# Designed miniproteins, single chains, continued (4), part 2

Each design is a single chain, and the fold is of that chain. pLDDT is the mean over its residues in the fold that is shown.

## One batch from the design tools (miniprotein)

Design m12039
Fold by ESMFold2-Fast:
Structure m12039 (fold): chain A 93 residues (1-93)
Amino acid sequence: EEVEKLLKLLSDENPLIRAEAAYKLGELGEKNEEIIEALIKLLKEDEDWITRTAAAIALGKIGGDERLRKALEEAAKYDEDKRVRIAAKKALE
């Protein structure tokens, strides 16, 4: 129920609400495929750098998945915002 609510909030019109939802999903730390896929999509596609930064941090907290690691490596190299690239690099540590 909480996870379902947070996943819906990742599509909110307000980037700060999306970022908070991503952060909370990361804090739960569940190695759930739906959560990981949603956060990878947010990291790759979100228009706001704050939201992409939150997604990178959340994915780093969850950890362990090869697909997750590849998404963070791509963001660390290619994201247009330096802050997102730094967050993704830290998430890989």
Scores: mean pLDDT 87

Design m12040
Fold by ESMFold2-Fast:
Structure m12040 (fold): chain A 72 residues (1-72)
Amino acid sequence: DFHIELLRLQAEAAWLLGSLSAPSREELEARLAAMEAELKANPELAALDEKELEEALKGKKELEEILEKLAE
């Protein structure tokens, strides 16, 4: 659970920093890709039930929403 919480906190921190300094689309895409790579590489995530996986992916979803808004 520590890695899941860490990823979520990293996403929250990235979002907050984005709110203050308006990160580029490229930076947000890079962070999203890094999070996906880490999630795929973490064998503990493969053992999670669907609700725990959904919680782990909340940070990723927030980054995706920010990226979508930047696309507008």
Scores: mean pLDDT 61

Design m12041
Fold by ESMFold2-Fast:
Structure m12041 (fold): chain A 65 residues (1-65)
Amino acid sequence: EKKEKKEKLLKLIGEILRLIGEIFDLELKLKKEKDEEKKEKLQKEIEELEKRKKELMEEMKSIKL
């Protein structure tokens, strides 16, 4: 049980880190982007990834005691 919980936690941490990386890349693209329409699309993608990250962080908190 404890070993399985640790494995799930590591998996969640890995997914959260990947999402943080994707958000960071999109934020860099957003800062360089001059087209307002493309900026809007990037902003939406960032918001979706932030929402997913929040869900995974809540799941992680429920596992960590």
Scores: mean pLDDT 80

Design m12042
Fold by ESMFold2-Fast:
Structure m12042 (fold): chain A 118 residues (1-118)
Amino acid sequence: MLVLTESGGGTFPEGSSVTLTRKITGDLSDVAQLSWWRQAPGEPLQFVASIDIFTGETAYHPSVQGRFTISYDKAASTLTLTMNNLKKEDTAVYYARAVVLANPEESADGEGVTLTVV
């Protein structure tokens, strides 16, 4: 079973740079892509960024492109989202998700990390 453990949430001033991390535990042999999703208060769940763990290819939602960077450190087993120039609209619960080659799946831990921008 794949488990994702997150850190780096909290309350931060507008214009700050913040890093969210997810430690990934378990068998990654069938996992092709790791991603970050967010849900702002009163908004639907939104795609943020993804990374292919075999190629390192990344994709971003247009609203975060140029401000956010996704990376994966295989040695540390850590998925990282680096967020620059935070805006109040970035206030959301952030979720990591693992995509299995045959079937997309949600984060195995079912938790999110809350980010509040003031």
Scores: mean pLDDT 74

Design m12043
Fold by ESMFold2-Fast:
Structure m12043 (fold): chain A 84 residues (1-84)
Amino acid sequence: SMMEREREERMKRIYEYIKEKYGVELPEEVVRRSFEIAEYAAEELRRIGAVFDAELKRRGLRPDLEVSEETIREAEELERKAAE
């Protein structure tokens, strides 16, 4: 699919970035595994950031931030649990 092709192109860009930036040619399997770990870590970091932004918006500190309804509910749930 187009999404699979985009993912392969992103992996190639990471390979080229490492080669150009650090002068190291890593085995393709290492790059692929590292990319998968990095994707997961990036998704988790983005989620953490979004929850933090939602909390700032909830508290009126940053009302200008655009946050999904789902993330706002997640922030509310975390605040509720922390208050226990």
Scores: mean pLDDT 71

Design m12044
Fold by ESMFold2-Fast:
Structure m12044 (fold): chain A 79 residues (1-79)
Amino acid sequence: EPLERARAELERARALYEQTQKSIDYVKEQGDKLAAELAKKDPEKAKEVRETIDNSVKRAQQLADERLAEAERRYRELA
């Protein structure tokens, strides 16, 4: 049934979104630790690491937001 499929897809999208948030939080925490440690010896490398992490987090968050929004929209259209 289309509604049941959309509901299952929404549940999967929500679970993936939660996993992505946890992964982003973990990456930021580890990256902050690495950057702080590097900043004591190599401030330029620390800046590079922070910028790389910030860009990666931004991309991951955008994709996660779009995926969840699509699943929610599809479910609303069928409900």
Scores: mean pLDDT 84

Design m12045
Fold by ESMFold2-Fast:
Structure m12045 (fold): chain A 57 residues (1-57)
Amino acid sequence: REAAREEKARAFAQAWLDGILKALGVKKLSPEEQKEKDALLKKLESLGRTAVEIEER
């Protein structure tokens, strides 16, 4: 169950971030931007995990 919640949170964070990047017209990320994106995804995954846990209550 924990793995399912983590997977859902990760998928949500990635889809959300990709959607924002597409809306901003970012067609290709530089290597440095990709590293920042990975760091941001890590934070979003943590926040999403908490949100998913609350929703599943």
Scores: mean pLDDT 68

Design m12046
Fold by ESMFold2-Fast:
Structure m12046 (fold): chain A 62 residues (1-62)
Amino acid sequence: GAREYARKAAEAAARGDAEAAGRYAILSGQHGGPVEYEAAKRAAEAGDAAASAAANWDAFQA
């Protein structure tokens, strides 16, 4: 589900895999809802996979 994709995004970001991190963050957003999706999309468009992963993870902790 959405939290599992957020976890995978954070793990990818931690290992420096920016492409995988951004991809998983967007998938997490798509499963989480509109707010999570928009946050992940904006961060990914900015080219910051770590920020994208963090935004999605924080959304699921809130």
Scores: mean pLDDT 77

Design m12047
Fold by ESMFold2-Fast:
Structure m12047 (fold): chain A 65 residues (1-65)
Amino acid sequence: MAEALREGIHIEAEASIKGIPAWVEVKDGKVVVHIEVRTEEERKFAEELKKEAEKSGIVEVIIKD
């Protein structure tokens, strides 16, 4: 029940990944990184980061346009 209370709390850590706006959420024991891409170069970088995250199994990358 205490864990369900944590799911209702948005943990927003403001971060810039190579100047790209990003925020981090912890969900179900995984680190979820949300990256807001604005250009094609930023999208390519985020796609490569997502591929690297898939190798770890504990980090997920979500790309937002």
Scores: mean pLDDT 67

Design m12048
Fold by ESMFold2-Fast:
Structure m12048 (fold): chain A 91 residues (1-91)
Amino acid sequence: LEPLSPEAARVVELLKEAARLALEGRFEEARRLAEEALELLRRHKASLSPEEAIAIDAAASFALMAAHLAGDEETARLAAEIGQLAAEAYA
């Protein structure tokens, strides 16, 4: 099991942080981190391995669940979009 590229690892970490911030009610900060994750994913999508895409999809699913649980609909929407883009990368 190879470690993720720095870009994929950054996207995963941003999604984990966004999930925690959303659960804390810090919706503006959570949204900003999710937007940063989406932008990084868009720039590096073509170079993702299937394993990296799966890791990002899993992190996005976690962020989506956390945001919905917290009532952070904007972060949830961004997490869903990130998950969809990651799923496309290994389809």
Scores: mean pLDDT 86

Design m12049
Fold by ESMFold2-Fast:
Structure m12049 (fold): chain A 96 residues (1-96)
Amino acid sequence: AEELLKKGALLFNEGKFEEAIEYFKKALEIDPNNAKALLGLGRAYYHLGKYEEAIAYYEEALKILGEDNPEALRLLAAAYRQLGEDEKAKEYEEKA
């Protein structure tokens, strides 16, 4: 799984978000509770403008990392801002 995460992260940093998603999904096939893969999927979907999908993966990561995880909360806030859900975004920003 770690090698797949590294490849996904490399592709993400190159702006190859669709290819990064493929590798993060492969990492989740090996370990469904891999919070790094879930955050990676969410961030890649966010950069593709797929904010609802990004939120779903961030919420799954938050369940694994803990409801007060600052990274997951900030990522959720950013995605909700993109959807125009300003009150919900503010709630996550204040909690992070």
Scores: mean pLDDT 85

Design m12050
Fold by ESMFold2-Fast:
Structure m12050 (fold): chain A 70 residues (1-70)
Amino acid sequence: MLEEIRRLEEEAIEAFRAGDYERAAELYRRAVELAVELLERRGDLETAAALRRQGEGLVAALEEQARRAA
């Protein structure tokens, strides 16, 4: 799971650098979902909730950027 999260984050960064904000948003959302699940399984519910909120904000910003770039 950790390697999959890292792979998704790396792919999201590459998409962002390429100007593909829609793909970056999708990949980053998946990475956050997996990271939140991992934290919840560890019982770290507070960190999971904080990461979910932060991730939702960043995904929304990327989606808005994609909308403006289209």
Scores: mean pLDDT 81

Design m12051
Fold by ESMFold2-Fast:
Structure m12051 (fold): chain A 90 residues (1-90)
Amino acid sequence: MEAERERRLREIEELIEETEEEIEELIEEIEELDPELAEEFRKLKELVLKSMEELIEEDPEDVLRRELSLGLLGILLGIMKIELRKLKKK
């Protein structure tokens, strides 16, 4: 039913927004320690956001495409958390 799909799409949209905010906070933390690495992550974020937009544009109501988009952000967030931990150990 449309109502169930709409609810799931909203849940994913909220998670995407939360993940984008977390990514931006991590970029700020990385920039204080390594400005060059922060610039590379900003470039990677732009590429990820473009890929997400292309996935969503094909079918905006496809739950799987929204979940894949969230997955792309989650991978970026995971990589950034690993690199930030390495910077803090140095």
Scores: mean pLDDT 82

Design m12052
Fold by ESMFold2-Fast:
Structure m12052 (fold): chain A 100 residues (1-100)
Amino acid sequence: GYDPEAAARGEEIARRVLEAAEEAAKAARDEEARERLLELGRAAAEAVRDAVASGDEESAIAVIEGLAEYIERLAREGKVEREAAEKAIERLEEAKEEIR
């Protein structure tokens, strides 16, 4: 059923996930990597919002981990600046701690 507190928590955590993706996107070295990060970041934020709102904390964590892994891959490929990728991944780890 609808839980207003879980929904509000989901919105806040989703905002953090989106902000992490946007930080990584700002540090993207090409347009394709930037567009893909923004697209995946928006999809991840929506999935996390809905999962947290429904009490599916494991799915929310898995989505955040998938996004962090993708950002790490882009940094290894030199498509995102390493320092910005590490900062974005740290923000995603903080979002996971808020869920757990």
Scores: mean pLDDT 87

Design m12053
Fold by ESMFold2-Fast:
Structure m12053 (fold): chain A 74 residues (1-74)
Amino acid sequence: SMADEAEILREVEALERHARELAATLSDEQRKEALELMSEAGRRVAELAEQGDIEGAKEVIEETRKRLEEIAEK
């Protein structure tokens, strides 16, 4: 539904802001890893949302947030 799509978009925007804030503290190597992760996550979220799998899309967003934090801790 439109409401579910808006929810996913808002979650993606929040994740993108988080990634941008983390990127300011990352090395070039970590930044490359984070960009690749965000690119893959964006593709997966878009595919799941197109199929109406809103819970799956949210799970990918949360997994990606955790992996971004793991990259920043290296």
Scores: mean pLDDT 83

Design m12054
Fold by ESMFold2-Fast:
Structure m12054 (fold): chain A 92 residues (1-92)
Amino acid sequence: GASIEQAAAELKTALEKNGFAATVTVSGTTLTITITAPNTNKLIALALKLIGLEVEGFGITVTVSGETLTATITATNDDELIATLNKLKNSL
């Protein structure tokens, strides 16, 4: 919905403000972000932060390939997805 699109846009903006390039795709209650880091240190820091959120029980799965990180966020409903996106944004 519009709220998911807004939360996704805000997360993309927060990532870009922190020096990352990000592409966001939404499909139902699943959001995929492809993130390119400006250097390896920033990539590692972001990956560890996202893995920390996955360990805490947020529906975040992270894959790293070179300088590119792909995060898949899955939720059972729109409100849960928006909450996860806001948690990630506030963790940046």
Scores: mean pLDDT 81

Design m12055
Fold by ESMFold2-Fast:
Structure m12055 (fold): chain A 68 residues (1-68)
Amino acid sequence: MSEEQKEKALELLRKALESLGLSEEEINKVIERLKEEGITFENIVRELTEVGVPRSTALAMAHDLSKI
């Protein structure tokens, strides 16, 4: 994934998590961990479920973000 694609994916993720009512601290934790571990389907699902996003929502978001 290119730097531009990573920036786009993280921006879309931030907006989606804000719409779900997550705090700025929770959103920043998810984004920083994904920058460290890599923006993969498995990592997105894991990090989202750790901050309380329902698994079904996390799977849908991971699917959408993995296409960027």
Scores: mean pLDDT 79

Design m12056
Fold by ESMFold2-Fast:
Structure m12056 (fold): chain A 70 residues (1-70)
Amino acid sequence: MKTLRITLPDGVQAVAAALLALSAPGVESVRITYDEENNTVTIEVRGDEAAVEALKAAFESLPGATVEEL
């Protein structure tokens, strides 16, 4: 299993990223954290390597996204 962390400004992109993570096959867990001070959403996804690689590509296409492999 692999873990991916995505940080986004709050709003439509963060909602899109969360929905994508929650609906992806091969994803085992999703943790969503909202940082009110910085108005950012952090989404941590754990799953199969192939699922995480697909999500990484999708998240990198989102405006304002910072993507980190853990």
Scores: mean pLDDT 79

Design m12057
Fold by ESMFold2-Fast:
Structure m12057 (fold): chain A 73 residues (1-73)
Amino acid sequence: IEEIEEFIKKLEKKIEELKEEIKKLKEELEEAKKKGDEEKAKELELEIEILEGMIALLEGIISLLKKIIEKKK
């Protein structure tokens, strides 16, 4: 149980790292839009969507792990 809790903490830390990366990409997207760089804006939007998808998957894994802990406690 303790080992699963430690793994959840590692996944939560990874999610925070990905959120910071998304924040940076959103700032770059804002800049690209201001400059009228449609190609770069499209690339940044796609990258943001992929990272948001990864966060959703990691959050799903955490939810499953928390359910396992709750059932054993």
Scores: mean pLDDT 83

Design m12058
Fold by ESMFold2-Fast:
Structure m12058 (fold): chain A 91 residues (1-91)
Amino acid sequence: MKKEEAKKYLEKGREAFQEGNYEEAIEYFEKAIELDPENADAWYLLGLALFKQEKYEEAIEYFEKAIELDPKNEVAKLKLEEAKAELEKKK
């Protein structure tokens, strides 16, 4: 089933993220989103991996998508504000 396969890619992405392999984590999270595009956690985790790579503009887009899918995700809202603050420092 697509959702079971998506969960498998989310776990692989989380393992890569924990090892500091953010580029690999991004690829796994992208596959998870392809299989289950309504999974707010997958969008949030993709945003986190991009945030770790200091790709704040891209991270903001994916945190906004995660919040759109799950408006009660307070952690994603906090990370969105943090990413915006980091981007502002670079201007």
Scores: mean pLDDT 85

Design m12059
Fold by ESMFold2-Fast:
Structure m12059 (fold): chain A 55 residues (1-55)
Amino acid sequence: TPEQQLRQEAAEELTRRVTELLAAHPDWSPEELSRRLAEITRRVEEELRRRLAEL
């Protein structure tokens, strides 16, 4: 379904952004990484909700 496609794309985007973050910032503390991961997750969820609302 279109909903499943959007959820799959969101999961892939999240994985990509997390991988890029870890590669770009090997020196960051676990606490700083945790905050940035939470922010990335929130943004991906917000985008997913917007796209789902357009269906």
Scores: mean pLDDT 84

Design m12060
Fold by ESMFold2-Fast:
Structure m12060 (fold): chain A 78 residues (1-78)
Amino acid sequence: PDTPELSPEALELARRADELAAEAIAAARAGDLERARALAEEAARLAEEAGRAAGRPELGRRAAEAILGGMERLVAAA
């Protein structure tokens, strides 16, 4: 049971976080580093909220750290 059942609210927050993270990566690849950081920060915030709503705050925190760390790597490589 690796994938716990998520509430609709938690799933919606997770979906928004994933969407913003993808937009952040696209912005970074396009050279818009300020927008990329802003989108990544918003995605990380939503990921933490999704984790809390799912009763899995540790997973939300890990997702947020992965988003922010990945963005810093992309920005540093740009």
Scores: mean pLDDT 78

Design m12061
Fold by ESMFold2-Fast:
Structure m12061 (fold): chain A 95 residues (1-95)
Amino acid sequence: DPEDVQEILEAINAVADETAALFKEAMEKLKAGADSVVIELPPIVVRTERQAERVIEIIRTYAENNNIEILEIRVERLPDGRYVVRAVLRIPKKK
């Protein structure tokens, strides 16, 4: 569904700058000698449970392709009927 894909991309883009800043800080810590860095992604807010499931798939695919460990993924329904996706990731030092 093109409208569903567009809404998911807009939700991801809303947190893109904050996510990039967290990854940049993690990379700096790894360069400074950390063996791994744990980050909590900014909460990704979507309209439907189906969109939340697709966001989880995107996070899992990205993590698998980049050798990132997923420590936690959770979905919470907000009082207004929207869904929030929260993820905690461990980024290992790249060889």
Scores: mean pLDDT 86

Design m12062
Fold by ESMFold2-Fast:
Structure m12062 (fold): chain A 63 residues (1-63)
Amino acid sequence: SQQALQQAEQNEKLGEEYIKKKDYKSAADYYTLAALNYDKAGDPEKAAEAFEKSIEAFKKYNE
């Protein structure tokens, strides 16, 4: 849906912003929300990319 796509884009931007702030936990959470919303929007490739970014952020948080 268009709403899911807009939410995915917004959450991806928030993830990017928290990466810049080095708040990797918040970044991971927002990238996870972006992935879920890209999946709802019917974009599995962007969902997978956002999920990978979430995993990378979680790794940085846990190091």
Scores: mean pLDDT 88

Design m12063
Fold by ESMFold2-Fast:
Structure m12063 (fold): chain A 66 residues (1-66)
Amino acid sequence: MAVSEDEAGLAVAGAYSLASQGRDEAAIARLQSAGASEEGARKAVEYLKQGDGRAALEAFLEGAGT
């Protein structure tokens, strides 16, 4: 399914909240439920753990509607 930029941003924000709590698996699942691929979701969570929200958003969008 195509994912809007607004939906992607909301998903990344939710995943950041989960990742900041050490809930990496929940953060990955949150991104996948919003349309991210498994690979894209895992990469996005890695960037979120580094504090790089921009790179996380780009990783999410790489297979989810661009």
Scores: mean pLDDT 75

Design m12064
Fold by ESMFold2-Fast:
Order: sequence, then C-alpha cells, then structure tokens
Structure m12064 (fold): chain A 79 residues (1-79)
Amino acid sequence: SLEQKRALADQLEAAGDRMLAEGRYEEAGALYEKAGELYRSVGDNERAAQSYEKAGEAYRKAGRDEKAAELFEKAERLR
C-alpha cells in the first residue's frame, strides 16, 4: 500500500541518518536514495527531493562527486 511504502521510506531515511552520524557516508547515501525513490513512487515529491539532497550530500562526503551530482539533479527536477 501507499502507507506501507511511506513507512518504509521513513525507516530507510532514519537508517540513513544513523549511518551518516557514524561517518558511513556511502551507506547513508544509498539509504537516502532508496527513501527518495519510495517517496517519489507515492507522489511525495517534497520528501523525495529532501531525501535525494541528503543522499547527494552523503555521497559527496564519500568522495562520490558524480553520484552526488546525479542525486542533486533528481532533487531539482521534483521542485
């Protein structure tokens, strides 16, 4: 259901926040990216954009500049 997808997205974003706090930047980026895809799939474009921005920041901290740019572009297209 849409509710279950949103709940899963919330759970993935919280997991990303934990990985980010631990300096696990690439893992945080992947979790935020998955959360953004789920928010987008339920039409929550604002939360999807925010999750993609967090993913971009995490990937940038991991030294994954091209991947970060991709996520920032995804976020911009949802605003």
Scores: mean pLDDT 90

Design m12065
Fold by ESMFold2-Fast:
Structure m12065 (fold): chain A 82 residues (1-82)
Amino acid sequence: SMEQTEFWLRQAELLIRELRTEFADDPEAQRLLREAEELLKELKELKEKGEPIPEELRKRLLELEIELGVLALERAVAKVLA
C-alpha cells in the first residue's frame, strides 16, 4: 500500500542518516550512501506522483542496504580484532 511504502521510505531515510554519521571517514560507504540517497529521492518522486514503486528500484535500494550492512559488519569485526 501507499501507506506502507511511505513507512518504508521513512525507515530507509533514517538509516541513511545514521550511517552517514557512523561512516563519515569511509569513502566506500560514502559512495554507497550517495547512491542510496539518489535512489531514495527517485522513489519519493514516484510516490508523490501516486505511482507504485517499481520492483527493480526496490531491489536496487535493498542491494545498496546489503552492501552497507556488509561494510558495517566488516568495520565492526576489524575494530574488535585491532
Scores: mean pLDDT 75

Design m12066
Fold by ESMFold2-Fast:
Structure m12066 (fold): chain A 66 residues (1-66)
Amino acid sequence: DEELLEELENLSEEERLELLERAIREEAKRRGWSEEEVREQLEKNAEEAKELNPELAKVLEAILKK
């Protein structure tokens, strides 16, 4: 997980957004989360990320709007 974050830093912003969105979606499917559960979890993560990492919060908000 931490190793994945290091790889994300080496990618461009556009590539990081696409990879992160894909990773979140695939992990949700592995855990058997419904679309509603994924949305709720992303909303909570986005709100918490605003304090720690505002760039990540914007990415999560963009995914939620899709």
Scores: mean pLDDT 68

Design m12067
Fold by ESMFold2-Fast:
Structure m12067 (fold): chain A 71 residues (1-71)
Amino acid sequence: SKKLEADIIAALARMYLGIAKLLYKKGKITEEELEEIEKLTREAEKAAAAEDVEKAEEYLKKLMEKLRKAE
């Protein structure tokens, strides 16, 4: 169901935000990068709450890409 897919996407977005906060604490990403990831997480959660799976996936992909580049 779209609801289950949306719930999974929201959970993944929250997990990646958690990883980003740990990276920030370790000095591996900037405050600006963390704020961008927080914004993408909020947008993914909003899309997921609306059961807009395609939009939620788009924001999740952007979040994952930013985190992938943040070593």
Scores: mean pLDDT 86

Design m12068
Fold by ESMFold2-Fast:
Structure m12068 (fold): chain A 69 residues (1-69)
Amino acid sequence: MEEQRQRVEKAIRDAIDAQGVKFVSVKVEVTRDSIYAEVTVEGDVDFDKVRKAMESAYSFGGSPRVTVK
């Protein structure tokens, strides 16, 4: 379980970093059939782009959440 959570977190960070966006924090919750993620990023970013990148990295039980600090 911990390995899976770390792997998801790293994939999300990599996807966001690849777009030149700096993340502040990442929260990942893993259930048996679904993964949920919430990311906080810094600055003026395109929410739609960030959400799409996360969705491409993993299939989530709901829409990934993105918050700007």
Scores: mean pLDDT 70

Design m12069
Fold by ESMFold2-Fast:
Structure m12069 (fold): chain A 65 residues (1-65)
Amino acid sequence: MRKIALVNAPTEEEARRLAAEVKARHGADEVVLVTGMSEEEALALGKKLAEETGAIVGVYGAGEL
């Protein structure tokens, strides 16, 4: 089953750093970077991606790593 990591961070640089860590640690097939979203908005987007793609979607913020 395809794995997608949705990474939400305050800045593009932080999001890119977190994405690299998530991909290395969790083996995500695809990474989606977002900035300026609330945790609730990021979770809603992750749920929508899982519903649309059938993939396993993990949502990660700056405080998760």
Scores: mean pLDDT 76

Design m12070
Fold by ESMFold2-Fast:
Structure m12070 (fold): chain A 57 residues (1-57)
Amino acid sequence: SVLVSLEQLAEVLGSREKARELLEELVAQGLAEVVDEEREIYRLSSEGLERLREAAE
């Protein structure tokens, strides 16, 4: 498992909105979980991390 913040992902993707949508989709698919809602920190599964890396490329 790996932790990622919405802010960090938004910098990579160039959009907070796209980052939030992607993270929400991963949570809905069971590939990520919210660990801190106020700080917008998510825990990713191995598959969730792979999907996130593909989207960031």
Scores: mean pLDDT 81

Design m12071
Fold by ESMFold2-Fast:
Structure m12071 (fold): chain A 91 residues (1-91)
Amino acid sequence: MPPPTPIEVRARMIISSGRTVIRDVQRVYPHLSPSDQQQADQLVSQLQSIIDQIQQRIRNRDDDGIRQLLPQARSVINQLQGIIVQGINRR
């Protein structure tokens, strides 16, 4: 197989980070406020959709399509990370 492109490597790293964040949200979920739970559900759904689209673009070797999705994935990951911090702090 040809070696992965630099953008494909970045995409796979973002997918890994996204999956970790989803798991971390699941662990803190019972400690979230109802409002934060609703936001987490929406953001997890968005992130799963973005990951699926990135995976498809990797299979299609669509490097430009991957570049368009990476900022969206980072934004959702950052929002979920903020919610995780709130869950940890609420005990």
Scores: mean pLDDT 85

Design m12072
Fold by ESMFold2-Fast:
Structure m12072 (fold): chain A 82 residues (1-82)
Amino acid sequence: SMRELIERVKKKLLERLEELAKEYGLPEEVVEELRKLIEEAYERNLEAIENESDLVAAQRLTAEALRVIGAMEDAVLEQLKK
C-alpha cells in the first residue's frame, strides 16, 4: 500500500541519517533538524494519501524524499569543508 511505502521511505531516510551522522560526525543539532525534516515530510505524505490520488501521493513522496536527501547531502558537504 502507499502507506506501507511511506513508512518504509521514512525508516530508510532515518537509517541513512544515522549512518551519515556517525560516518561524518554531524553535529547533534544538525541531526535533530534533519530528523524533524524527515518527520514533517512523513506527516505531509500521510495527509496526501488521505486527501489526494495515489499518483499525486507518489509524486509528493518522491519530491519530499529528494528534498530530505538534498538536505542530508548539504550537511555532509558542510562537514567535509571543516
Scores: mean pLDDT 86

Design m12073
Fold by ESMFold2-Fast:
Structure m12073 (fold): chain A 82 residues (1-82)
Amino acid sequence: EEEKLKELTERIAEIRELAATDPRAGSEAERKLFREAAKEAGVSEEEFIKKYNELLNKKGGLAALTPEEAAEAILEAVKELK
C-alpha cells in the first residue's frame, strides 16, 4: 500500500516535470497513467476519469493537488471501481 502510493506519487511528479518542459509529452504520459489505472480497475478510461473527478469533488473541490494527493485519489478510484 505505502510502496504503491510512493511509486505513483513519484510517477505523477515526473509527469508534471515533463509537462513543464513538453506539455504534449506530459499530457500523453498522464493519459497513459489513467489508461493503466482504468485497466487495473477493470473499467473504461472514461469511467475511471469520472470516478477520479468525483473523488476530487469529495475532497472539498478542484483545488490544485500535490502529486501525493493525486496519487491517493487515483488509488482510491481504482479501489472503489474494483
Scores: mean pLDDT 76

Design m12074
Fold by ESMFold2-Fast:
Structure m12074 (fold): chain A 67 residues (1-67)
Amino acid sequence: SMAEFEAAKEAGAAAVAAAARAGDNQATRSKLDETVARLRELAPDDPALIEEAAEYMERAGVRGLVA
């Protein structure tokens, strides 16, 4: 469902931001990749939606670095 997709995206964004804030580049990438894989399971036929979610989570990582 879209609610599950949005919840997974927000959880992933928070995890990416936390890892980025801690200065852990490997954890930041791993959390992004894990969440993208989960999002593909939730929306397997919508690559554009996955790309938008990945961009959103990458932006969360950038915000984490300045927080």
Scores: mean pLDDT 80

Design m12075
Fold by ESMFold2-Fast:
Structure m12075 (fold): chain A 75 residues (1-75)
Amino acid sequence: MEIDKEKLLQFIKDYLNNKLTEESFNALDLNKDGILGDEAKEALKEFEKKNGLKVTGELTDETLKAILEVLEKEL
């Protein structure tokens, strides 16, 4: 399966709270530099916290693996 960084961040946001403004969502989608903005890092931290991972705000191997597991459930 091919998983894009932006799509993962969108899924994390949806998974955590289901409360996204169009503006905030578009800002994450327009992350053309591949650099995580503050909102994206915050979403990763909350995802890590909810999944019992070390809170880093970065796409670590553990965080990425947990994201893949959540995506496999197709929520």
Scores: mean pLDDT 58

